# Designed miniproteins, single chains, continued (5): the designs that were tried, part 26

Each design is a single chain, and the fold is of that chain. pLDDT is the mean over its residues in the fold that is shown.

## One batch from the design tools (miniprotein)

Design m16935
Fold by ESMFold2-Fast:
Structure m16935 (fold): chain A 60 residues (1-60)
Amino acid sequence: SELAKKFAEASIANAQILADNGRLDEEGQKLLAQAKELLAQGNYTEAYDLANKAILLGLK
């Protein structure tokens, strides 16, 4: 859905801010990369889930 796509894009953008500020470790960076790949494939729900997992790791 368009809404799921927008939420996935927003979560990926937030995870990217954490990456750009050195807040993501190797695991967080892998999750962000996988989320971007899933978004490109149209798997918006899984992209959203993985991006949020990266965000949670970056906030610890």
Scores: mean pLDDT 88

Design m16936
Fold by ESMFold2-Fast:
Structure m16936 (fold): chain A 79 residues (1-79)
Amino acid sequence: GSGNLRSTLSPREAAVLEAIEEMGGSATVRELAERLGVSQATVSRALRRLEAKGLVRRDPETGRYVLDYVGASELAAAL
């Protein structure tokens, strides 16, 4: 849905988003777990919450999680 994005993130959710941005805007659960030094289950839970907030989505072509908010968005804010 349309609305304010990135309004409230846990430190883990924020770290996952930043890691995806650092990796070129998409990443797998495994790549995020290895980069952040946490378990894949931990990353998966953070990604589920980010998907619920509309901040990331899973790319059906690659199976990767991609940024899905104003900076890299499906809802392309401006430009």
Scores: mean pLDDT 71

Design m16937
Fold by ESMFold2-Fast:
Structure m16937 (fold): chain A 56 residues (1-56)
Amino acid sequence: HMSEEEKKELLEFAKKQGERDAKNRTISLEVAERRYRMALGSDPEAYKAYLEALKK
């Protein structure tokens, strides 16, 4: 479990990564899920933020 500041930074990082992947559109949502689930799996909220940004 992370500090509140670390959580905010992680959420912003996840959103930026999702936006980048959404613009590139080089990978499917399912592949993106698996890639970043392992990287962000310690924080489910960051993982959700990534997926939501990816869909936009």
Scores: mean pLDDT 69

Design m16938
Fold by ESMFold2-Fast:
Structure m16938 (fold): chain A 95 residues (1-95)
Amino acid sequence: SLLEKMNELGKDPEVRKKFIEEIEKLYRDSLARLEAVAAGLPPEQRETLLAQAKEDIERHYKRAIEAAEKGDLFEAEVHATFLLMTAGLYAAQAR
């Protein structure tokens, strides 16, 4: 039901554009927050954490964008959720 409704909305190019803009903002904001939290770490630990986090976050970001471009907004939301969760887990490790 939710999957069918979201994918129906994804047929509208304006809805897809808005969804893509939200994913792009989520990606930028997540990276900015992670950089800020990691700034308190020793340089070597910061560099290692940020490299690993950026690779994992970018993987989810690319999948979310690809799904949104195809109008599969449900799959895009799933990948965007994993992006947010992954960023949060790395931020917690940078405590």
Scores: mean pLDDT 88

Design m16939
Fold by ESMFold2-Fast:
Structure m16939 (fold): chain A 66 residues (1-66)
Amino acid sequence: MDVDSLIQQLNDSNPGIRSLAARRLGRIGDPRGIDALRQALNDSDPSVRRGARGALERIGVTIIDT
């Protein structure tokens, strides 16, 4: 799965697709997904927020800033 396609899926209307995209971006570890994952931390769906947090932690991004 291409990273750019996964970043697009983070903006899908279906929260299940967004949650899966966040987790897949975390597994790939490509820094191109970091900004999109940071936006997903504020998603309306708690599963998407959890997936984004886990993905950023896997990539090595510190979330304990402000």
Scores: mean pLDDT 78

Design m16940
Fold by ESMFold2-Fast:
Structure m16940 (fold): chain A 72 residues (1-72)
Amino acid sequence: SQQDYQLGLEYRRLGEEYFKKGDYKKATEYYQKAVEYLSNALNDAPPEEQGQIGQELAETQRKLKEAEAKAK
């Protein structure tokens, strides 16, 4: 849904903000939420939007892995 997509982008921004500050534990938490909402948005998306949302999801998943590695 549009709501899930917007929430996913918002949580990704929060994750990036905390990653920038060196708070990798909080960055991980927000990126996990972003992945959840973007995954929901992708599942509900028509085919023409899947590529766009899929790329946002893939980027967020890469950022999540970076934050997780630095949090441990």
Scores: mean pLDDT 87

Design m16941
Fold by ESMFold2-Fast:
Structure m16941 (fold): chain A 100 residues (1-100)
Amino acid sequence: MQAEEAIKLAERALELAERAIELAKEAMKLASETGNKKALHLAIAAALKAIGAKFLAEKAIELAKQGKGELALKLAKDALRDAEEALELAEEAIELAKEA
């Protein structure tokens, strides 16, 4: 039960983290074109947070497969939170990059 829940949350975190990385790349490109230093810094921060979330999600899936459901669930929840925050930062970076 906990292992299955952890895998589902971790898979959702991976989806959001990958989306955040793609949006952060778009934001970095726009910021470079417009010269918006704040947007560039925010996009880099979003990318780093998304990479971290992806790592935690992958580890959560690994632990769940090993039967460590409680640890996996905790890591999956942390990964999901970080992935959601990364996506929000990436979206903010894109909007900020458009303001030049």
Scores: mean pLDDT 88

Design m16942
Fold by ESMFold2-Fast:
Structure m16942 (fold): chain A 75 residues (1-75)
Amino acid sequence: MPPVTAATALAIAILAEEHGARELAALARKYSRQLPSEGEPDYELLREVERLLEEGRFDEAKRLVEQRAAEQLAA
């Protein structure tokens, strides 16, 4: 799976803010500072998060982002 990049995390933060998911937005912003700026954008993650947010599945969107970013940082 492609690594989560800073650009991807920032995009998630903006999207989360627009949907009122402030906790997710704050987490994504924090991760963006620790994640690499270079590398392929995680289009898969972006699309999945957008879908979940549009469906109102904020809990699942938060879990998905948190798991992916934490896994990247812990490795």
Scores: mean pLDDT 75

Design m16943
Fold by ESMFold2-Fast:
Structure m16943 (fold): chain A 70 residues (1-70)
Amino acid sequence: MAEEAARLLREAAELALEKLKPSLSEEEYEEVKKQLEAHVAQLEARIASLSEEEQRHVLEVLRRLLEELR
């Protein structure tokens, strides 16, 4: 469960970056990417410490977020 939530979180971050890419300079894109990667890593660690029920809720939220980003 935690691994699936982490995977969806990374996919959502990648989609968000791709949508932002055309409006950012190369330097701005790299900065945003680094900040987002750091946040993703922190969230992954937090998700791994959650209960199975909480991880399931996070998975549902991330799945909906991914649908919105597409």
Scores: mean pLDDT 77

Design m16944
Fold by ESMFold2-Fast:
Structure m16944 (fold): chain A 68 residues (1-68)
Amino acid sequence: MEEVLKKLEEALEHRQKGDEAFAAGNYAEAIEHYSRALAILIETLGEDHPLVRQVARDLAAAIDAYDA
């Protein structure tokens, strides 16, 4: 349980940093943080979890913004 909570905290920290980078227009940094958060969340919660799907959408938006 504690190890799962620690991984979730790490993933949420990366998500928060991704959100901050995205808001600042630092899309490459946002992609890096969202990708790390997504990897941890998939491992911890499984790919079908709502939080995983939400972060995957955040990552896709950051990639689209970077490619624009």
Scores: mean pLDDT 84

Design m16945
Fold by ESMFold2-Fast:
Structure m16945 (fold): chain A 83 residues (1-83)
Amino acid sequence: AAELLEEAARAAEEGDLEKALELLKEAGEETGDPFYYEAAKKMIEEGVPNEAIALFLRGVAAYERGDEETARELFAKAAEIIE
């Protein structure tokens, strides 16, 4: 799951939002949790900047690896852009 989340973050950063959503759907199918796909889809629909979406997804990937400190830092950066 974490690897797919990092790949989705790269796709979002590059502006390939369709690929990002496809990778997140695959991550959701592996974990049985659609939350990441639904959250990212909503952010895209609401016009959240690609940089903020990428930071959010990197934060989720860090959290899934147990790196809660890095996850919090990345979420804070994403929130500052969205503000």
Scores: mean pLDDT 76

Design m16946
Fold by ESMFold2-Fast:
Structure m16946 (fold): chain A 60 residues (1-60)
Amino acid sequence: SMREEIARLLEARGIEATPERVEEALRTLEGWLRGFRLEYSPGLVELAVLVVEIDLEAER
């Protein structure tokens, strides 16, 4: 599933794949797909995971 792929990508980056972080990445991805009518791609999933990583590191 997409949630499992997001969790795998978070874990691969050394980030604990909590339900909150998985849902944040999923919401970001779904926002892009809906807002820009983009086709799903693995690269977009990786970018959504990167947004979660950046937010965690930026102390926002």
Scores: mean pLDDT 81

Design m16947
Fold by ESMFold2-Fast:
Structure m16947 (fold): chain A 66 residues (1-66)
Amino acid sequence: VSIPPALLQQAVAELKALLEHFQQSAAKVTLEAATVLLSTTSVGMQLSPNDRAILAQRALEQLRAE
């Protein structure tokens, strides 16, 4: 499934802010933890569990590449 670039950028920004707030490194956080964190955002809460996991994986991959 293709994730719109705007949605991915919003998820990256929100996940990055949450990781910084909790002083977590993207390299150390699991996909499960990232998915849970995204579920607390307005974007993540509106998605199906499957789409939320895909978005979390893409956002986490981008953050780990930084």
Scores: mean pLDDT 76

Design m16948
Fold by ESMFold2-Fast:
Structure m16948 (fold): chain A 69 residues (1-69)
Amino acid sequence: GDPVVRRVAEADVSEEFLELLKKVKEGEISDEEAREKLLEMGAVSEDTSPKEAVELAKRRLESYEAAVA
């Protein structure tokens, strides 16, 4: 499918999304599992590699932490 340029809802997705990001960072799930979960959430496309998905996840977490302080 085509990549969707959509901002995820902070209230609905940020909690579950952040939990996923923490699991990736802590090594509780593999890069492949992280990508699969992100695909389920619509945060990445099928063309996104596991490495790119993890990089996106880490960057998203850092940006969120910086924004909420």
Scores: mean pLDDT 68

Design m16949
Fold by ESMFold2-Fast:
Structure m16949 (fold): chain A 86 residues (1-86)
Amino acid sequence: MLKEEAEELLEKAREKKNEEAEYYAELAIHFAEQGILAGAYTNIGYAAYLLGDYEKAIEYFKKALEINPNNEKAKELLEEAEKKLK
């Protein structure tokens, strides 16, 4: 479930003391609880990106863009994550 994925990323962010990743993981939990899928996917992707999990980041940014193709932030972060994986 999206909330469980976001909670796992929050735990990893806290372990690594990455405050930025913690913020986006918490935001992803909030959107997941409200059923706002595009917001949940975008913020899961960003938290994963900040934690160095570029494969997960790419997966979730693609899911976000399937819902909202005009999400500029998801497009930019998808491109950045793909560059990191190469």
Scores: mean pLDDT 85

Design m16950
Fold by ESMFold2-Fast:
Structure m16950 (fold): chain A 58 residues (1-58)
Amino acid sequence: SKAKEEALKELEELAKEVKEEYRETILKLAKDAVERASEEALPTILKNAKETIKKYKK
């Protein structure tokens, strides 16, 4: 879906701010969550992913 594609692009951009050692793992978990989520759950999944990224920022 377009909403999931946009969410994945946003997560990839945000993941650039993550410390390199955690970036791949965090991005993989976030992408898996988006792929498994309903479209209605996407805002919550994105919010949770952004909070996780904030914790591991370089």
Scores: mean pLDDT 79

Design m16951
Fold by ESMFold2-Fast:
Structure m16951 (fold): chain A 74 residues (1-74)
Amino acid sequence: MLTPEQVELIKLLTLRFASRLMEEFPDLPLEEINRIAVEFYEELKKRAETLSPEEVVKYGEELMDKIIEELKKK
């Protein structure tokens, strides 16, 4: 089970990602941004159980970049 510290870290990463999405993709509906952010949060939660805090940050940043690249393609 995730520690409180891991949960807070994932929340902060998710908020950062949502902020990036709003800045880079102003044409995306808020509903879609929220959906993408929730999917990101759930994916980080699953991976965080097997990762250190430093690895969670690295994985989160890599996942953010991957999702942003996918959105830029279409």
Scores: mean pLDDT 82

Design m16952
Fold by ESMFold2-Fast:
Structure m16952 (fold): chain A 89 residues (1-89)
Amino acid sequence: SADDYIYEGRVALAKGDYEKAVELFEKAIKLDPNNARAYMLLGEAYLKLGDYEKAIEYFKKAIEVDPRNEGAKRLYEEAQKKLEEKKKS
């Protein structure tokens, strides 16, 4: 199920297996394309990989699915700040 992939993806995130987390969250989204939590977690995995552009993309999708998700909005702002800092370096 999508929840099984989300669980395994969070385990992969905790272990630092960010590429595996991405694959698992992508599988969750394929099973449930309206799962805001899966989009937010995929964004977090990309944020950990340093792919700030992809992180922003998926946090935006999480907000589009659930506009009341303050966590996704906070992470979106964080990813935008990190991208701006990376461009200055």
Scores: mean pLDDT 87

Design m16953
Fold by ESMFold2-Fast:
Structure m16953 (fold): chain A 76 residues (1-76)
Amino acid sequence: SERLRAEMEVGALILAAAVLIVMAKKYGASEEELEEAVRLAEEALELARRNNLPESLIRAAEELLEEARKLLEEKR
């Protein structure tokens, strides 16, 4: 199922972005690492919306994207 594949991919992207954000908050991060967190969260959000995935996944991706963008702006 394409939807199941999308759910697995979105879950992996969310986890990767979340780990980067947690590590950035605890230990600091480079601008490049924060840009990667933004990219992962944006990709997760686009895939979740495109595949009409549960609101919980869309919300998780949106929250991670907002946090990653905030951290990146503070780094600039």
Scores: mean pLDDT 88

Design m16954
Fold by ESMFold2-Fast:
Structure m16954 (fold): chain A 68 residues (1-68)
Amino acid sequence: SLEEQRAANLFVSAQLNYVAAQLEGPADAPGALESIDRAIEAEKAVNSPDREETIKRLEKLRDEVRAL
């Protein structure tokens, strides 16, 4: 579905921004947090058996970025 495609694209974007924040530190953290939150919101709209696991993974990335 379009919702599944959007969630997948935002998940990839969130991971890329997470890596950027880990390399750049606090300066890039706000952008990474925004992309992660958007990915979590999109995943919640998807009826997928992997939804809970994917959200948990994104929440872990968010916690790590918040610690920067």
Scores: mean pLDDT 83

Design m16955
Fold by ESMFold2-Fast:
Order: C-alpha cells, then structure tokens, then sequence
Structure m16955 (fold): chain A 74 residues (1-74)
C-alpha cells in the first residue's frame, strides 16, 4: 500500500508540472528531485527558470507540500 500511495503522489506532481507547461522529461526530472528531498525553494527557482509563472509555480509547490504530508501520513 505504501508504494501505491507514493506512486500516486508522484503522478499527481508530474501531472501538475505538465499543466504548468513543462515537458514530460522536465516534469519527471523535477518530480524525482522532489522525491529525493530537494528543497521546495530550489524547486520553485527551477520552475521559474524553466519559464513557469510565479502563480503556477506557487500552485505546484502547494501540491508538493500536500504530497509530502500525504506520504508521511502513510
């Protein structure tokens, strides 16, 4: 069950990154960095450098904070 929850959180983050205008490759790379424990501040800076607006970057970061809470609760 834990693996399924972790995979679901990863997929949710990946989808949100794609909605923000990133390519599948960029979305996967950032999602993997998030899972490895990269700080949300550093992820936000990478999103802004990739051309994501501050508004969309904030939405992605909010999703990532939710996902971290969900994984810890599992």
Amino acid sequence: MESIIKDSAFTAIEVKLLEAGLSLEQAREIAEEFLKGTSLDEIRERLLKAGVSEEKAKEVINTMEWARGTIRAA
Scores: mean pLDDT 75

Design m16956
Fold by ESMFold2-Fast:
Structure m16956 (fold): chain A 87 residues (1-87)
Amino acid sequence: MQYFAVVKITADSPHAAEEAARAAAEALKQVPGTLSVGYYVDPERNVAYVGGTFDSKENAEKAAKLAAEAARSVPGVTSVEYRVQPE
């Protein structure tokens, strides 16, 4: 069974949302067992969604935590939420 990790980022500017999305996506890629990574930025709402598919629940949870921490470290990020679920 594959697991999906998703990180929702809210920022005070489109630039901060984009930078946070890239940081989160790079963090997801660094976890062993990562199968796919992608993100979408809504510049009108300053919201980004970053997601990845993983070979195990443990790897998905580790990846989501690292991605959320990476996103929170970007100046202008106001909130970060993450979720892990079976795909």
Scores: mean pLDDT 84

Design m16957
Fold by ESMFold2-Fast:
Structure m16957 (fold): chain A 76 residues (1-76)
Amino acid sequence: MEELRREALELAREAVRLAMEALEKAETLEEITRAIGLVLRAIGVEIDAELAETEEELEALIEEARELIREAEELL
């Protein structure tokens, strides 16, 4: 379980980093709004990953973090 938690936290932190970079590079109100949404969602995943009690929860958070990374990369 701790290996999954570490992976979830690493991916969530990467999602936060990319979302914040997207926010810094955002030029339109739409891009700013989308980037802020991604930052908040990524922080939520990081918090949930620290509190998760099951491997199933951590696997779901890993998939969510990967999707957030993908969405953030689309804004870059």
Scores: mean pLDDT 86

Design m16958
Fold by ESMFold2-Fast:
Structure m16958 (fold): chain A 65 residues (1-65)
Amino acid sequence: SSSVVKQIEDLINQARQLIFNGDLDRAKALLDEAEALLKKHKDSLSDSTVKILQAQIDYLKTQIS
């Protein structure tokens, strides 16, 4: 649903701010939460939406690895 997409995007945006501030442990926790929500709701979302959100999560995870 659109509310789930917003929740995932909010977690991604918060993680991005935490990465900028050097708080990598908290950023990882939020990215893991975003990915868990995405996987839980993947069947209720369009394939394009899942791909875009997963790509954003994967990209940010490379910044904290």
Scores: mean pLDDT 88

Design m16959
Fold by ESMFold2-Fast:
Structure m16959 (fold): chain A 70 residues (1-70)
Amino acid sequence: KDVLKMLKEKMDEDGTVTLEEVEEILREAGLSDERVEEVLAELEKVRGPDGKISLEQAKSVLVKHGLTKV
């Protein structure tokens, strides 16, 4: 339902999330494998070399894919 709220709940103590955490949340929200893969591919392009994704980067991708409100 509210993917962004679920992300905030699973967020690292540093205010970031991993691709694995985002994948788990998207699957919990009921997205298809194809849709999950599309979102993860886009997040992989914006994540840092440490493998972490900021909440702002995640939100931007989710909004683009219609998974959260602007």
Scores: mean pLDDT 75

Design m16960
Fold by ESMFold2-Fast:
Structure m16960 (fold): chain A 67 residues (1-67)
Amino acid sequence: SSRQRQREGMSRAARGAVKAMEAEEEDPEKGRRLYEETLEEARRLGEHSEAAIEAMERARRDMENFR
């Protein structure tokens, strides 16, 4: 069902975001790539993952603006 696909997508996006955050601490360039790849994957899942995409974009912007 669409609800199950949404849950799976959000779970994958959440795991990707955690990995991207961990990678950014070691290598900012690698973290950036992981964020971008995870965002694109979440977008491919469609509107059902919109909240996850928005949360990831917010986290990325906060990290880029914070020194």
Scores: mean pLDDT 62

Design m16961
Fold by ESMFold2-Fast:
Structure m16961 (fold): chain A 70 residues (1-70)
Amino acid sequence: MAEELYEEALRLLEEAERLAREGRFDEAKQKLNEVDRIGVKLVLLGHEELARELGERMRELQEKFPELRV
């Protein structure tokens, strides 16, 4: 269900931030790729607002850690 996907994505974002703080940027990027896939699924299921919120949280993390953008 959409709420379960959203909660999974939030956990992945928390893991990505922890990994980035540890300098493990490749692993953090893998977690962000999983979040992006969940966001796409949420859009396809008609939950655009949840997908937008995930995008905002991902952008905030990339602002803290520019290494996650490239």
Scores: mean pLDDT 85

Design m16962
Fold by ESMFold2-Fast:
Structure m16962 (fold): chain A 84 residues (1-84)
Amino acid sequence: GSEKVKEIVEYAKKNNDLDKAAEKLLELLKELGVPAELSLEEVKEFLKTALEQLELKKKGGLSEEEQKKLEEEEKKLLEELAKK
């Protein structure tokens, strides 16, 4: 679930290693029953976009409400991926 995704996102931020973060996330998605058709590059682009959005919002002052909203969007995305 969401806890493991948070660890992977924090790993990507701390190490600036999108390749390893994407591999970890792809493995987690496989455990959740997401089809292996999702490529490493697609997962990597998702992480890159999420990190860029988070950095952009930090510069503008991200509220606690906005942080929670991002976490809920992440959970929703995982639920949609798990349904496929």
Scores: mean pLDDT 66

Design m16963
Fold by ESMFold2-Fast:
Structure m16963 (fold): chain A 88 residues (1-88)
Amino acid sequence: GEEQKEKALELIEKALEELDKAEDPEEIYEIATKTLLEVMKLTDDREVILAAIAGILRLEGLLLEGASAEEIKAAAKEALEAIKKLLE
């Protein structure tokens, strides 16, 4: 159980670091959604899975609406940080 949580936390921390350097909306979306999907594979926690799905849907909506890189990055960080708190 703990090994999967550690891997999920490592993926989230790496994604947060990558997001700090990303400036393109599509790149931000890809980093965040890839990480959220990988975290979902590492857990059977319903709350974590639902938070990840909600995050992906929000990010997809923002990208389709033509939201700024700043808006998408804020939403991506919020989703990843929420899941990090659930795993800690």
Scores: mean pLDDT 87

Design m16964
Fold by ESMFold2-Fast:
Structure m16964 (fold): chain A 60 residues (1-60)
Amino acid sequence: SIAAAEAARAEGLRAAGKGDYLAAADHFEEAARLYEAAGDDAAAARARGAAASLRALAAA
């Protein structure tokens, strides 16, 4: 559902705010899957982009 996707995105933002970029990326990847399942492909694409950027920060 969109609500579940929004909850996952909120968890990702919280983790990113703490500097936990790997956890943030995992939450945004989950949000992307949930947005896609709900038919919001644009939100899913944005969440995947955010996850990729956060994973790059975590790997650095």
Scores: mean pLDDT 88

Design m16965
Fold by ESMFold2-Fast:
Formats: sequence, structure tokens, C-alpha cells
Structure m16965 (fold): chain A 47 residues (1-47)
Amino acid sequence: LEAYAKGYEYAKKTGRLPTLEEAMELGGGDPIAAGAALKAAFDALFG
């Protein structure tokens, strides 16, 4: 998923989890893609 890669990069660049609004933007307005971006950010910081 493109959203996963975007969430991962976001966390690596910022050092923090995206907000719900930021996750929705990374997912292009799709809640499933937003969830993937949040998971990727979590994995980047804590996995």
C-alpha cells in the first residue's frame, strides 16, 4: 500500500505518529489506507 510507505516515511522524518487528520491525508481520504499509514508509523517508531 502506498499509504503504508507514506506513513513509514512520515514517522522516520518527524519522529512521531501522525494525527488522525494527517493519517487521513496520507491515505487520500480512505479510512483503510489511513489505518495502514498509522500502522506503518507505529512500526517505524516501535517495531
Scores: mean pLDDT 80

Design m16966
Fold by ESMFold2-Fast:
Structure m16966 (fold): chain A 62 residues (1-62)
Amino acid sequence: MLKEEVEELLAQAKEAIKAGDLEKAKELIRQALMKSTLLNKEDQIELTRQAAKLMKEISQKE
């Protein structure tokens, strides 16, 4: 299911952030956001907010 793929990408991004691999985390978030555009509006809003929180965490580590 496409929503599960987006959630998996965001989960992998969280792991990459924990590992200090910020470049990998950014790429995973980018892929998640691109795939989220194919979801319904409600899921897209929810997953975009999760991605934004991860991007904020990355910016705090940079």
Scores: mean pLDDT 81

Design m16967
Fold by ESMFold2-Fast:
Structure m16967 (fold): chain A 86 residues (1-86)
Amino acid sequence: MTILIEAEGLSPQAVDDLVSGAQGAGAAGGEVEIEVEGGRVRATIRDANYKGAMAALSGAVAAELQGARLETRVDGDTITYRIRGE
């Protein structure tokens, strides 16, 4: 599956957690591209397996638990996490 992460307005800790989740997906065998600019994170994870998908979800949930808003969209084999900080 493909996982897309689009995040903005994040705290430094939420950025760290989200980046760690995306890197975890890469370590699990997925292809990962990450772009960070201040409180903004964009990541694309291709060929994510179950372990990679769980790592990415863990990062997204960690950001939500820190007060960000998480919106999840599923379109075929693509999952998009849109995360907005306040």
Scores: mean pLDDT 83

Design m16968
Fold by ESMFold2-Fast:
Structure m16968 (fold): chain A 67 residues (1-67)
Amino acid sequence: SEEEEELRKKAAAAEVAGAVYYATGKVPERAELLSGDARRVVGRAVADGKEYEVTIDYDTASYEVTE
């Protein structure tokens, strides 16, 4: 349903923020979902004035963070 999709998008944005914190030790100022599906999402976050791209793989529960 639309409500389930919106909830997943909000959860993904929160996970993007968490991934940047785990990778960098910096608390993100903002995070957003850029693209994705049920298995993998790509987001962007800003922490300490730097932009980070985050890929979250839900099948493996893993994160990749790139400046």
Scores: mean pLDDT 79

Design m16969
Fold by ESMFold2-Fast:
Structure m16969 (fold): chain A 74 residues (1-74)
Amino acid sequence: SLAEETRERARALAEKMLAAGFPEEIARLVVEGGEAAAEALRAAAEGDEERAAEYLARAEELEKKAIELAEKAK
């Protein structure tokens, strides 16, 4: 499913980031963002537009936090 693929892509990205020397905190936020995006896709598939929007907003917030942490590390 798209939700499972989204989760697996996020985990793969987090592993590549760890291998590249990124902090574990950033990799964790990437995984959590992928989980939120996967839940948004699942809710959308079930026709729950409100839950889908909430999970999408969470995924975007987690992405912004990861970017801010990466910027502060430089």
Scores: mean pLDDT 84

Design m16970
Fold by ESMFold2-Fast:
Structure m16970 (fold): chain A 60 residues (1-60)
Amino acid sequence: MEIQKLAVEYIRKLKEQSTLSPEAAKRVDAIIKELESGELSTREVAKLMQEAIDIIREAE
């Protein structure tokens, strides 16, 4: 889905702009993988994006 691709690109850019611990980086990568592998509703995509953003903000 186009929204999933956009979400992945956005999270990847945020990750590149942030200095994350290896553990936080692995968690963000797991969310990216979930966004890439599944057929997700808009609600599910939004939830995963929010989780990734929260990890990036809290870990740094």
Scores: mean pLDDT 77

